# Ledger of designs, part 68: designed miniproteins, single chains, continued (5)

Each design is a single chain, and the fold is of that chain. pLDDT is the mean over its residues in the fold that is shown.

## One batch from the design tools (miniprotein)

Design m18337
Fold by ESMFold2-Fast:
Structure m18337 (fold): chain A 80 residues (1-80)
Amino acid sequence: MYEEIDKLADEVSEEEAKAALERMLTLGKQNRLSKAELYAIRYIFEKHPDKFIDPEELARYTVAFEKLLDEIEKRIKEAK
């Protein structure tokens, strides 16, 4: 749900966002994207189709999706 991902993005610390930006820049130099970054791009476009993606906002949502993917994996393990 959009509320949960937005809250996760808001809870991303400045330090976490900067670390994510560094990872994104490193991958970007190789013309590559992480899965979390790709999901963040799609989410921002879905929610705000009229906006350019701000790099800082993208970094926060990338961290949020990294955390969300980790939570999904934990839930799968919890089911067994």
Scores: mean pLDDT 74

Design m18338
Fold by ESMFold2-Fast:
Order: structure tokens, then C-alpha cells, then sequence
Structure m18338 (fold): chain A 60 residues (1-60)
């Protein structure tokens, strides 16, 4: 899937903040974490779902 530079930066911040604990989060909590690290960036629900799914796909 294709992500914007801003989406990739936010996803990296979430990965660094949560580490292995990221895989213990449900999709709703993971979306909230993305919003928390988005700062002034406003992502719609579809973008949040795609970012969360990408992060979850990296879990075993």
C-alpha cells in the first residue's frame, strides 16, 4: 500500500513509542495512538484504518 510521508512519520513514531506492545493493542486503541502522535495533522477514518492495518500486519 502507498502512504504519504506524513503518514509514514506518524506510523514510525507509534512504532517507536509502543515497540512490542503495539501488537497487544486493538485496532481502535491503535487508531487513537496514531491520532495522539499526528500532532496538527488531521487523518480521516479511512487513513487511520489503513495505517493501523499496516502496523498490525507487522505483528507475528
Amino acid sequence: VSFTAEELVVMDKVKKAYGGDLCKLDDETLQQAIVSYSGDLSFNQEHLKRMAASLRSQCP
Scores: mean pLDDT 76

Design m18339
Fold by ESMFold2-Fast:
Formats: sequence, C-alpha cells, structure tokens
Structure m18339 (fold): chain A 93 residues (1-93)
Amino acid sequence: SDLEQAERLLAEAERLLREGRVGEALDLLGRALVHIDRAARAGADPAQVRALLDRARALAREALRRAPPELITRAIGLILRAIGLLLDVELAE
C-alpha cells in the first residue's frame, strides 16, 4: 500500500540522515510525501496520514539542520509541502 511504502521510505530517510547523506534522504522524503498524498486522496485513515506527515516534517527539519547550502531550498520545500498536506487533512476533518 502507499502508506506501507511511505513508512519504508521515511525509515530509510532517517537512516540516511544519521549517516550524513542529506541529499539522498531528501530524495526519499520527497517520494514518501508523494505516497502519503496518494493514500490521503484514496481515503486512507486521516490519523495515519497525519502521523506520517508529522514524521516527514520532522525528518525534513532535521535534513534542513544538516543541509549544505545547495540543499537548503530543497529541505525548506519539503517542510512546506508536508505542512500543506497536514492542513489539507485538518480541513477535510
């Protein structure tokens, strides 16, 4: 499922961040957000979607703290995307 794929991608992104592999972690975070958005649009449980988006936002903020200058814009973009998706979930109730 999209939620299971998102969980795997977030777990791998967290490992890559611990290894200092920020660019690769950002790539996986972007892919995870695509799967989370797809699951939400398919009517997945809002509580599960919110939990994954909160985790993605936290990991994107961690990536921003570790980011070299050339990756800062990408990290900020992922944080804003996760926030936007969280707002969509809140508005849908």
Scores: mean pLDDT 88

Design m18340
Fold by ESMFold2-Fast:
Structure m18340 (fold): chain A 85 residues (1-85)
Amino acid sequence: DEKDKQEALSFIEATDRLVAEVRERKKELSPEVAKKVDELVRQAEEYREKGIQLLEEGKVKEALKHAAEALAYAAQAAALAEEAL
C-alpha cells in the first residue's frame, strides 16, 4: 500500500527532526533528565532503524507500526526536554 509506505516515511522523517531537536536541547538539561531523554531517543532510533529495514523488505504494514512507535518515543523525548527547560 503506497499510502502506508508514505505514512511510514513521514513518521521516520518526523522522528529524525524531533531527535535532532532533542539532541540540541539536551546540552541544557541536567544529567538525570539527559539520561532519560537519551533512553527515549535510543528507543526511537531502534524502532526507526527496524522500520526502515521492514520497508526495504516490503513489509509495509509492520514498517508503519515501527515508524509510529519511533515517532511516539521521539515525541516523548521532546516533551520531556521541553518540560525540563
Scores: mean pLDDT 88

Design m18341
Fold by ESMFold2-Fast:
Structure m18341 (fold): chain A 74 residues (1-74)
Amino acid sequence: MSKTIKIPGVPEDPSSLSDEEFIEWALHAAKYIREKEPNMPDEVIKGLVLGEARRYRPEVVEAVREALDRYFEE
C-alpha cells in the first residue's frame, strides 16, 4: 500500500529556503506529481505536498495551501 512518491527539489535542510522559494518548490512538486500521475486525485497530490510542507516549514503551510488550491482550481 505504501508507494512513496519522490518529491523533487526538497533539499537536505529545507528550512534554509526562503518562504517564497519553499512555496515555489511546493508548486513545482505538485505540477510534477500531476504530470507523472495524471490519474491521481488533486486532493491526494495536495495532501502529499502539504505533508512535506508541514514537516519542514509549518510556518508557511497556509501560504502553500493557498497556492496549491489556486493551482488546482484553475
Scores: mean pLDDT 71

Design m18342
Fold by ESMFold2-Fast:
Structure m18342 (fold): chain A 65 residues (1-65)
Amino acid sequence: GSAVTTRTGIVRSLGERFGFVDVGLEKDVYFLASQANGARPGDLVEVTYRVENGQPVAIKVVNLT
């Protein structure tokens, strides 16, 4: 399986069910809205993710804002 990675990034979008974090990769990290912990678009977060079928998917999001 893919290695688990932790990076700091900026929340690019957050909808009712999911959002995306820009961590400087070609693709943004997908995360569930339930993982947001109060983060909003533009907020700085620490995201732990794995790549699943070419899509980075968050395991954990820590709001740093």
Scores: mean pLDDT 85

Design m18343
Fold by ESMFold2-Fast:
Structure m18343 (fold): chain A 67 residues (1-67)
Amino acid sequence: SELEKLFREFDVDGDGVISLAELKAFLRSRGLDLTDEQLRALFDHDGDGVVDLAEFREAYAALAGGA
């Protein structure tokens, strides 16, 4: 999928996670300018400052996908 390809572009290390800073840059490129607080609330459920593919998919679907 396009979403998975985009995630892999930010996951340069291939460890299956991206930083909140990388996620913020990605969302901004899509016209979604979220605050750090909003990003943590939607994507960083563990509070560790990283987002895995599953969290990325779920939160992106909530922001960009219609039900």
Scores: mean pLDDT 71

Design m18344
Fold by ESMFold2-Fast:
Structure m18344 (fold): chain A 100 residues (1-100)
Amino acid sequence: AERAELEAQAEAVLAELRAAGAPEEEIRIFELQAQYRLNPDPAIREELAELAAALLRRELERLGRFTPAEIEAYVAGVRAAYLSGSAEVGLAVVEEELAK
């Protein structure tokens, strides 16, 4: 697929997420994932790791069933997955943990 087509598709999805009232952190994660797909840069991966970690921490705290130590362990795992170049794998880990 052409870069311009991928950029247009990403912009359309971002507009839809904003219109649906998605959290700013979720919108930013998608934006960074789209940017990384078009321009693989370690700095984008680092920003994704920190945003994913912050989002996971917030959701685990909101659920109220995890100890602070468990929250930090899950957050560290997600951050490590993103930093290893596995941003998609990191997101899957977040989804799996939230489903428990």
Scores: mean pLDDT 71

Design m18345
Fold by ESMFold2-Fast:
Structure m18345 (fold): chain A 75 residues (1-75)
Amino acid sequence: MQAQMDAILREAVDRSATQSPEEVAQWARDQALAAGFSPEQAEEVARKARLAALSDQAWRDGDRERALELAREAE
């Protein structure tokens, strides 16, 4: 459900401070599967989590343009 996906994506952003985008994506996929999402939905959640983590890292690196592009792709 949307609310559960939004919760996973919010925690994924927090995790991006200490984990790689790949680790964040794997965590998000596992959480989505545990929550009862289909494998296809879990893959989409993982994709969005990776983009969100990359966007957050780009923002920290001062690459505002890249951060905004990645955030749009995560929608």
Scores: mean pLDDT 80

Design m18346
Fold by ESMFold2-Fast:
Structure m18346 (fold): chain A 70 residues (1-70)
Amino acid sequence: SREEIGLLGRRLADEYKAQGLSGVEAGVRAQAVMDAMGLGPSPEQKKILAEIGQTLREIGDQLQAELAAR
């Protein structure tokens, strides 16, 4: 299930953090392992996630620019 896949990802990230990696580095490595196992997002899901990520970055950049202009 999606919940079980999420729990596996968290466990992998926790194991990498226990090895001394930062939370971000642990998350990236856990995701790479999940992708290699075929448990990562589908091509369609990857496209949606990339579009969401781009939109969030653009919103963040706009908010930062507006705050800097004040």
Scores: mean pLDDT 74

Design m18347
Fold by ESMFold2-Fast:
Structure m18347 (fold): chain A 70 residues (1-70)
Amino acid sequence: GPAEAEKRARRALEEARRALASGDPVVRGNVLRDLSEVSGLSRAEIERALLEGDEALLERIFAALKEHYS
C-alpha cells in the first residue's frame, strides 16, 4: 500500500546517501544508475539532490521511488 511504498522509498534514499558517502566508485556508480533509471534524472541531478540537498530534485526522486514501490 502507499504507506509501505513510502517506507521503502525513505529506506532507499537513506541507503543511497550511505552508498554515495562510502567512497567505493562501483557502489556509487550502481546507486546513481539505479536512481537515474527510476527517476529519469541524470546522475549529476541525483548527486545534487543527495549530496547538496536540492529539495526539488529530492522530491522528484522520492515521488519516483514511491511509484516504483507501489
Scores: mean pLDDT 84

Design m18348
Fold by ESMFold2-Fast:
Structure m18348 (fold): chain A 72 residues (1-72)
Amino acid sequence: SMEEKLKEARDYAREIVRKAVEEARGKTPDEQLALLSRAVREIVEYLKKMGIPKEEMMRIVSEAAREAVDRL
């Protein structure tokens, strides 16, 4: 179902961001931004392949990216 796909998409985005934040710890701000940018691109590509609609994808990516920046 779409609800199950959205849950999987959110869980995936959170996990990718968690790993990126962990890798970014102790790095310079420029290196942290580069790692987060890479993570966002990976999330977008995966959600697109999952068939997540554009609106939901943009919301999930935006929320995940904001949480990552707030944790650094």
Scores: mean pLDDT 86

Design m18349
Fold by ESMFold2-Fast:
Structure m18349 (fold): chain A 71 residues (1-71)
Amino acid sequence: GASEQVYELGGLLQQLIETRDPAKREELLKRMEEIGQKLAELSSDKEKAERQVKYAIDQAVRANDARLASL
């Protein structure tokens, strides 16, 4: 259900923040997009679900960019 997808998304967001591998980053982004679509389908408010997922991904990308800049 939706709670399992939210939990999985959280794990992928953490992996994205921590990854030093550009190929892994691309893989994680694709997986998160797939989960975001599933969450939108399961949500009673698809627009809100889509906005929340996009915001979380954007924050994780910025955090990863900051980490990569320190390498």
Scores: mean pLDDT 81

Design m18350
Fold by ESMFold2-Fast:
Structure m18350 (fold): chain A 74 residues (1-74)
Amino acid sequence: SPLELLDKLLESEDEAERERLGVELYGWVLEHLGPEEAERVSTLVHEGVLYKRRGDRERAEERFEEARELIEES
């Protein structure tokens, strides 16, 4: 499930696992929703990971929630 991949990305503390999960999520979105949605979801996940690394959990959760909405709308 792409939503499960997104949840795992938000909670993962391992950079190698995040890279693997990100590739899986990107591939799923690209195949099922298309390249525009894949780029948008990738950008939101990247921003969310950066906020999480800076300790801004609230901003991280906002970005991951936007990514969830894009996946659920399509």
Scores: mean pLDDT 83

Design m18351
Fold by ESMFold2-Fast:
Structure m18351 (fold): chain A 98 residues (1-98)
Amino acid sequence: SYPVLTPEQLKELIEKINSETEEFLKKVEELAKAGKVSKEKAEEIKKIVEEIKKLGEEALKGKISNEEFLKRLEELSRRLGKLYVEMNPNSNLELAPA
């Protein structure tokens, strides 16, 4: 079951996720420029990060329920994690937060 979030908890969760995904995307784009990650994988990650931002905006506007938000966020986060593993299978890329 999904937790019921207060408006404050929802805002804090969205701000944290947006901050973390934007930092991750910046590192991926830097690695793509260095030729260490494919441009195609970087573009796929960018698309998911943009979808996460849009999902958060819809949730903050009350356009979707907390349950729908958390379900869609879980799916997007899972897809992002799969792309991370595919582009860093040997964990030799510096993608961790500083």
Scores: mean pLDDT 81

Design m18352
Fold by ESMFold2-Fast:
Structure m18352 (fold): chain A 66 residues (1-66)
Amino acid sequence: MLEEIEKALRERDIERLEELRREALAQGLHGVTAILGEAIKAIRENKLTDKAIESALKAIREELEK
């Protein structure tokens, strides 16, 4: 999941991120679901920076290790 999220974020693939967000929600990963929702919003607003991607990936890794 993390590797797929990283690829989708770097490619700014909204459709893939929405699929991954639904998968995260189905698995009860509420933190990951929220982070992906904010990333999708940032892409739609043309505001997703590389620094924001790195921060999101760090946060997602921490959520997946809980």
Scores: mean pLDDT 84

Design m18353
Fold by ESMFold2-Fast:
Structure m18353 (fold): chain A 65 residues (1-65)
Amino acid sequence: SEAIRREYLKLVVELTEALIRKDVEEMNQAIARLQALIPSLDEIDQAGAKTMIAWAKKQLEELKK
């Protein structure tokens, strides 16, 4: 669905902005929303979303230390 793909791209932007701001709360919210969207994505976007979530989680761990 085009609407689902647009929501995915919007969440990618929101997560990227939260990472730039180092806003832990916004990062966690964006990750949760992106995870919820994964079952609705095509195979390529699912792989991309999972990779981005894994990377963002590592960045969150670094921000705590």
Scores: mean pLDDT 84

Design m18354
Fold by ESMFold2-Fast:
Structure m18354 (fold): chain A 65 residues (1-65)
Amino acid sequence: SERDARARELAERLAAEFPEVREIRLEDGKLVIYAEVETKEDEKRLLLAAIALSIETGLPVEVVL
């Protein structure tokens, strides 16, 4: 669907900006970000980006560390 295509585009942009992101999956109408973070500062930046992604896509976003 067009919504899923846009969600994948935005997820791809997030993955390009955050080297700690290992994989992003669209699962049961939500985006799941799999990441490995070394610092609380990197975790905070990623979580803020995940919130923005959720707002932009209209989909729930889950971060798995």
Scores: mean pLDDT 84

Design m18355
Fold by ESMFold2-Fast:
Structure m18355 (fold): chain A 94 residues (1-94)
Amino acid sequence: GAMAEARRANLQARIDALQKEIDETEKKLSELMKAYREFQKLVEEDPEVAEWVKENPEELARFLADMKTERDELIKKLFEKNQELRQAQAELAA
């Protein structure tokens, strides 16, 4: 019936929107983790970067805290959006 078709269309649109948000969030998390690994490599391999880190421990601590906060927020968003996606998929399958 018309109500069942409208419900399925609305659920599909929500699934598509959630998948897009998940893909965009995964890309941001991947880029953040890559930037973090590149920074760690520079600290280990570049003497000027290593000296800057040694001379600026509070700035390093702030940078690492900000990175952790952003990572944790992206991971939380992925978890929440994946739960919403699973719920919408279950509703569509019913």
Scores: mean pLDDT 87

Design m18356
Fold by ESMFold2-Fast:
Structure m18356 (fold): chain A 89 residues (1-89)
Amino acid sequence: EELKKKVKELLEEAVEKGRAGVPMEEILDWMIERTKESAPELAEEAERLREAVERMRAAPPTRENALRETGRVLREIGDLLQTELDILK
């Protein structure tokens, strides 16, 4: 299936970037952009993750904001990855 192939390629490239020492924030930005372009079926999950990351970056640098916005980012990462892994099955 075309979507399965695209998801596999995205995950393989993300792993390669991680092994090369690319920061997680750069990998997340790259994944959001590529998912929206190449797998529009996942556009809603990618857009929610993008919004969460932008909120985290824009938030005042307080401990409370860091915990709240990081929690949101982790939830959206989990949602996107769960959807991607389910496609690969």
Scores: mean pLDDT 74

Design m18357
Fold by ESMFold2-Fast:
Structure m18357 (fold): chain A 80 residues (1-80)
Amino acid sequence: SMVDRLVEVLREIEEELKKRLPEGSARIHTGLIRMTTQAVRDETDPEVRRDLMRFTLDYVRPYLSEEVYERLRRRVDEAL
């Protein structure tokens, strides 16, 4: 489903943050991503899901390489 594909992207964001951030920062940011995952699972409005995913990508962008960000953004766009 669309939701399953979006959840896979959020899981990949968590793993990329764990690789790139110090342990304490990774714990905080992955906690926020897990909250977004729950919100995406519970949301029924596709516009709200789109906004949540875009907000999350923009939020994590400074912590990722440009290549990783563009790959994840493409996967979100393809799932939506």
Scores: mean pLDDT 84

Design m18358
Fold by ESMFold2-Fast:
Order: structure tokens, then C-alpha cells, then sequence
Structure m18358 (fold): chain A 67 residues (1-67)
């Protein structure tokens, strides 16, 4: 039971990370910040332990941009 819930959380986190990567790259292209966007993607890949904090920070930033 716990393993199933953990796997589901990991899949959801993976989906959110992928969505943020795609959105960061798209945003970078629009604003000429492709290098910075690629840097953010690399940080997410190199530091999975920081993914939760980065997801929270990026979600807040994206919400502000969407407003």
C-alpha cells in the first residue's frame, strides 16, 4: 500500500518536473533566456532533493506570470 502511494507521488512529481522543464524552455525562447532556462533544467536534474522547493518556487512564479 505505502509503496503504491509512493510510486504515484513520484510519477506525479515527474510529470510536474517535465511540465516545468517544457514551460521553462518555452518561456526562455520567448524572452531570449534559453541559456538560463537550460540551466534551470540542469539544476532540477542534478538536484532531485531540491525538486520540491524548485517546484513550489516555479509554481508561484508561473502563477504570477499567468496573472
Amino acid sequence: MAAELEAERERERERQIEELKQLALEEGRKHGLEEQAQGVVRLLEEHPEKQDELLEANAAGLAELAA
Scores: mean pLDDT 67

Design m18359
Fold by ESMFold2-Fast:
Structure m18359 (fold): chain A 93 residues (1-93)
Amino acid sequence: GMENAKIVQETAEELRKLGEEAEKKGDNEKAGIYYSAAATLTGDIELLNETINKYGVDNVSKGVRTVAQAGADNADSSIEEQARAVLEAVRKT
């Protein structure tokens, strides 16, 4: 349904805001993780490439893998629960 797309977009927007906060603090590792997580959720290849160039492949790989693992671990859950699990996992990374 269209509701699922909205939940994904809202979660990605929250991850982008966390990335901006990390960037303002000079935390390049966290910025790379948060921006790459947001890009992964929305399929934003341009943001993913920009994040690789600014923060490095290792931090991007960490963000991408965290999203994929949280999604897999919560595959039997609602999309709202999957989105929450992704956000919590990325924040703990």
Scores: mean pLDDT 84

Design m18360
Fold by ESMFold2-Fast:
Structure m18360 (fold): chain A 94 residues (1-94)
Amino acid sequence: MGAEQSRKDALETGKTTKDALGYIGVGTAAFIGGVLDAAERGLPTGQLATMRGLNAVDSVMSGFSRQSLLDSAIKALESVPELQEAAENLRKYK
């Protein structure tokens, strides 16, 4: 009984945590999206840079801690030469 109830409580808590994590991820995604929008307008190949940046954000949003999410986001942005400035900006939140 207690184990089943703990699992159900963990699932509901997980749903609430997913919403909170999604909010943190959305904040990061909105910041990255703003940088990508600026880059897209300045680059002939901006569509590819934007697509790679969005894939990086999706990878980050599956993280379980803020530090892990920030480190993953920074590393993902560093893998895209056009987004290195965004990676430096994210380091300020560490």
Scores: mean pLDDT 49

Design m18361
Fold by ESMFold2-Fast:
Structure m18361 (fold): chain A 93 residues (1-93)
Amino acid sequence: SKLKEEILELVREELGEKAAEELRRALEEGKAPEEAGKEVGDERFPYLVLAVRTALSLVEAGKEKLAAELLREMGEKYKDPLLFKLAELVEKY
């Protein structure tokens, strides 16, 4: 979907090419968040995979506002600015 590609572009800009590639694989192949995190070597990657999967599922269900709210809540919990940027991207969709 357009939103998935925009999310992957944002992740590429913030975390680099390899992180975007591994996130794409996790989303398309259904890999566990912990397994994707091992490939990237970044502690944030498991929760990022979970956050993006959940947000995309909620958007597919027509719940874009709830998806953005969950991303902001995770951004506050993990103190990660990328999650707030993802929430803004979802709200624009």
Scores: mean pLDDT 82

Design m18362
Fold by ESMFold2-Fast:
Structure m18362 (fold): chain A 87 residues (1-87)
Amino acid sequence: MEEAREKVLEEQEENLADLPEEQKKLELEAVRAAAEGDLEATKEALRKLVELDPEAAAVTTDEDIERAAERLRELVEKKVEEVKKEL
């Protein structure tokens, strides 16, 4: 389980290589929290990501963050299961 989560984070780090460092770190933090099933930590990381974009921050609600965190957790859980089959 841990090994599959680490592989998902490694792949995500490669995919985010061209993004600014601050955004990349927060994206990886959100994915890690989602992989661990920590919805509150996932929401916090996503909120910080939104704060990096003032225009997005002005229109994003707490309900939007909660929906995004739930969706990310589902996507990451599915990806972890797929990677687990490769290991």
Scores: mean pLDDT 76

Design m18363
Fold by ESMFold2-Fast:
Structure m18363 (fold): chain A 82 residues (1-82)
Amino acid sequence: GAGMEVIQNELTQALRELGFTDLDAVLTGAQANALSTAVVKGGSKSPADLQAQAVAASQEVSSAVGQPVGDAISLAKEGLSS
């Protein structure tokens, strides 16, 4: 849904601002995987559940890239909480 597109766009934008253009495709893949999981489990979850799924999937990228990805995820999470 629209909420997940916002998460994806905010993560991509935050990473671009940190200079990680090449990682937006990887995060998009992680976000798509989180979305697929959420849809299979009920077609429509609460925004909080979808946000948690997307953040959890994106955290796998942090182990490959390090601290900057964690900061980008935090920024996107704050935007969704607003």
Scores: mean pLDDT 50

Design m18364
Fold by ESMFold2-Fast:
Structure m18364 (fold): chain A 59 residues (1-59)
Amino acid sequence: NKDKMREFVIEELRRKQQGLSSQQVSELMEQKKKELGLSEDEFNQIAVDAVRDFQKEQR
C-alpha cells in the first residue's frame, strides 16, 4: 500500500529530526518497502514526494 509507505517515510523523517540516525531511518524504510511489496521505483517516487511535502511543512 503506497499510502502506508508514504506515512511511514514522513514519520521516520520526523524521528530523524528528533535524533534517530540516518542509517537507522534508511534500514527501517528498506524493511517497510519489502513488507509492502513495493518496487524500488515505486518507493523512490513515494520517498521523493514525501520528502518534498515534509520539507514544505517544516518551512
Scores: mean pLDDT 75

Design m18365
Fold by ESMFold2-Fast:
Structure m18365 (fold): chain A 74 residues (1-74)
Amino acid sequence: MELKLPSEEELKKMFEEGLEKVEKGEIEGADKLTLAVHHMAIQNKLTDEDIEKISKLFNQDKENIEEGIKERLD
């Protein structure tokens, strides 16, 4: 499936907005964060720092985050 992907700037904005919304307990934040992470992973733009931010927010290990992304991309 080939679609026009968001720019790195847009992905970073979605990622940060998603993190903030999840921190506030907003359901939309989880969807935004997941979408941003998927697009970043597809583009190989997901950095170790980005994974660390997700890890801290969800209290998950970096390795578990990476494995989850790999399994979902299949």
Scores: mean pLDDT 68

Design m18366
Fold by ESMFold2-Fast:
Structure m18366 (fold): chain A 68 residues (1-68)
Amino acid sequence: MEEKAEALRKALEEEFSYPLTKEQVIDLLKAYLEGLPLPEGMKKLQEAFDKYKITSLEEAEKLAELLS
């Protein structure tokens, strides 16, 4: 979990140049889990989600807690 959170934090910093709130991270992870398209330009973030195989809402919420 902690290693996944650290990698996702770096991916978010690269895309946004600032930390996201817990709520924003949860919303992004929910969209990813539901198969909804992520906002344009977020290919690195999508690749990070795919790499770390985030498959459940519970895991997404735990990662958001660590990222905030």
Scores: mean pLDDT 67

Design m18367
Fold by ESMFold2-Fast:
Structure m18367 (fold): chain A 70 residues (1-70)
Amino acid sequence: GPMDVAFAQALNRLTNEAAALIESGELTEDQIRARVRAALAAEFPDLSDARRDALADAIVASARDLASLG
């Protein structure tokens, strides 16, 4: 539904932002992961900490894959 679309769009945005930060070389992977975790906590406060951590790890992994292509 519309909520699923909004969630998917947020994950895509965060992944693209993380990929840009990886390509810039301005932040370490740990700093990027912390930034993604903070964004997830702000945008999805109803998710558990464990779920947000798993999503942050998945976003950073996807961002690394995207950065390796460009």
Scores: mean pLDDT 83

Design m18368
Fold by ESMFold2-Fast:
Structure m18368 (fold): chain A 62 residues (1-62)
Amino acid sequence: MSEEQRRADARAAAEAALELRRKALETGNVALDAAADIWLAAAAFLDEEIAEETRREIEELE
């Protein structure tokens, strides 16, 4: 797999995590919070730097 594809997949996973965390905060739905954690872990597996940036964005929402 190319580095470009790996980064694109990591960004997609990170964006999914951020959106799910935002919805979890709005609704109080713990299943969305759990889903956000899973997507963030997937992003970290693919690209740690992208995951760290997204984690900071999530902290800003709290």
Scores: mean pLDDT 81

Design m18369
Fold by ESMFold2-Fast:
Structure m18369 (fold): chain A 100 residues (1-100)
Amino acid sequence: SSSTIEQVRKLLQEVGELVGNTLDSKGLYKERKEVGDKFRKKGEEIIDALKAGDTEKALKLVEELKKFVMEVMDKAKAPEEVKKKVEELLEKVKELVRKA
């Protein structure tokens, strides 16, 4: 649904901002650009799967995005509080996708 897609986009934007702010705080500006481009591409793949009604594919893509983001956060030595918030937001995305 359009409402589900809007909610997923907002949650993905919040995740992207937390990741970007973490990389910026560590002076990882080149990595931020590359990570941002990959994140946007992966986010659009999730939205495309939702628009197609492919809930199983959308869930797999969210799990792949979570893996990618958590690896980025670990390499950047992100605070545990920030990593927990990112994980909570991505779990909310999975819940919305399951209800779509």
Scores: mean pLDDT 89

Design m18370
Fold by ESMFold2-Fast:
Structure m18370 (fold): chain A 68 residues (1-68)
Amino acid sequence: SAYDAMEELSRLAGEAQANEDDVAAFEALLKKMKELLEKNKDKLSPFQLEQAERLIAALEAELAAAKA
């Protein structure tokens, strides 16, 4: 369900935050989040999609800063 997809995205985001100093782990988790969003994009409301995209964008910015 859309709810299950959003809950899984939140779980993966939490794991990424726990691994913020491990660039490889962070990158792998971000990739999983993007794949999960792509697979469930059609099931999400516009609000849920925007929230998920904003979460991923914030994590991508953190990853980019960590790699700089």
Scores: mean pLDDT 82

Design m18371
Fold by ESMFold2-Fast:
Structure m18371 (fold): chain A 75 residues (1-75)
Amino acid sequence: MSPEEKERLLDAMLDAARRAGADDETLAEMRSVGESARDVAELMRGMVRVALERSGHDTAGAVAEAAGRELGRLG
């Protein structure tokens, strides 16, 4: 993916987590994992996992949904 596409996907997933009530530490770990990801699948899997482990099912669901919407815009 391009750097611009990666940043849009990161921002969409982080914004969804924040709206779902994720704390600053969760958001920071999600960003770190997302920035370290080598491809889209690794980015999505990593960020959703952090959201699930630290903030629960509702946050993870919101993050996955936001990622799906953003990917739909890209392709």
Scores: mean pLDDT 83

Design m18372
Fold by ESMFold2-Fast:
Structure m18372 (fold): chain A 80 residues (1-80)
Amino acid sequence: SAPVLAEAELGVFETEEAARRAAEAAQRAKSSVPGVLDAAATVEERDGRYRVVVRVLATSEEAAKRGIEAAREAAERAAR
């Protein structure tokens, strides 16, 4: 089957530092999920807030979902 690309918003943060830590942690989490081929997280600044979005490339929809869940958990932990 063709690889699956999935995208998710991980959160909106009050500081650039928190958003950057969240994005970096989310991107590193790709190494812990079987079937995740790649992941990239971006930070967008709007109206004094920082939105973090992850894109996950995976071998299946199930692997993509697990990848997003792992990225979300990592981002939340890193932003604390």
Scores: mean pLDDT 85

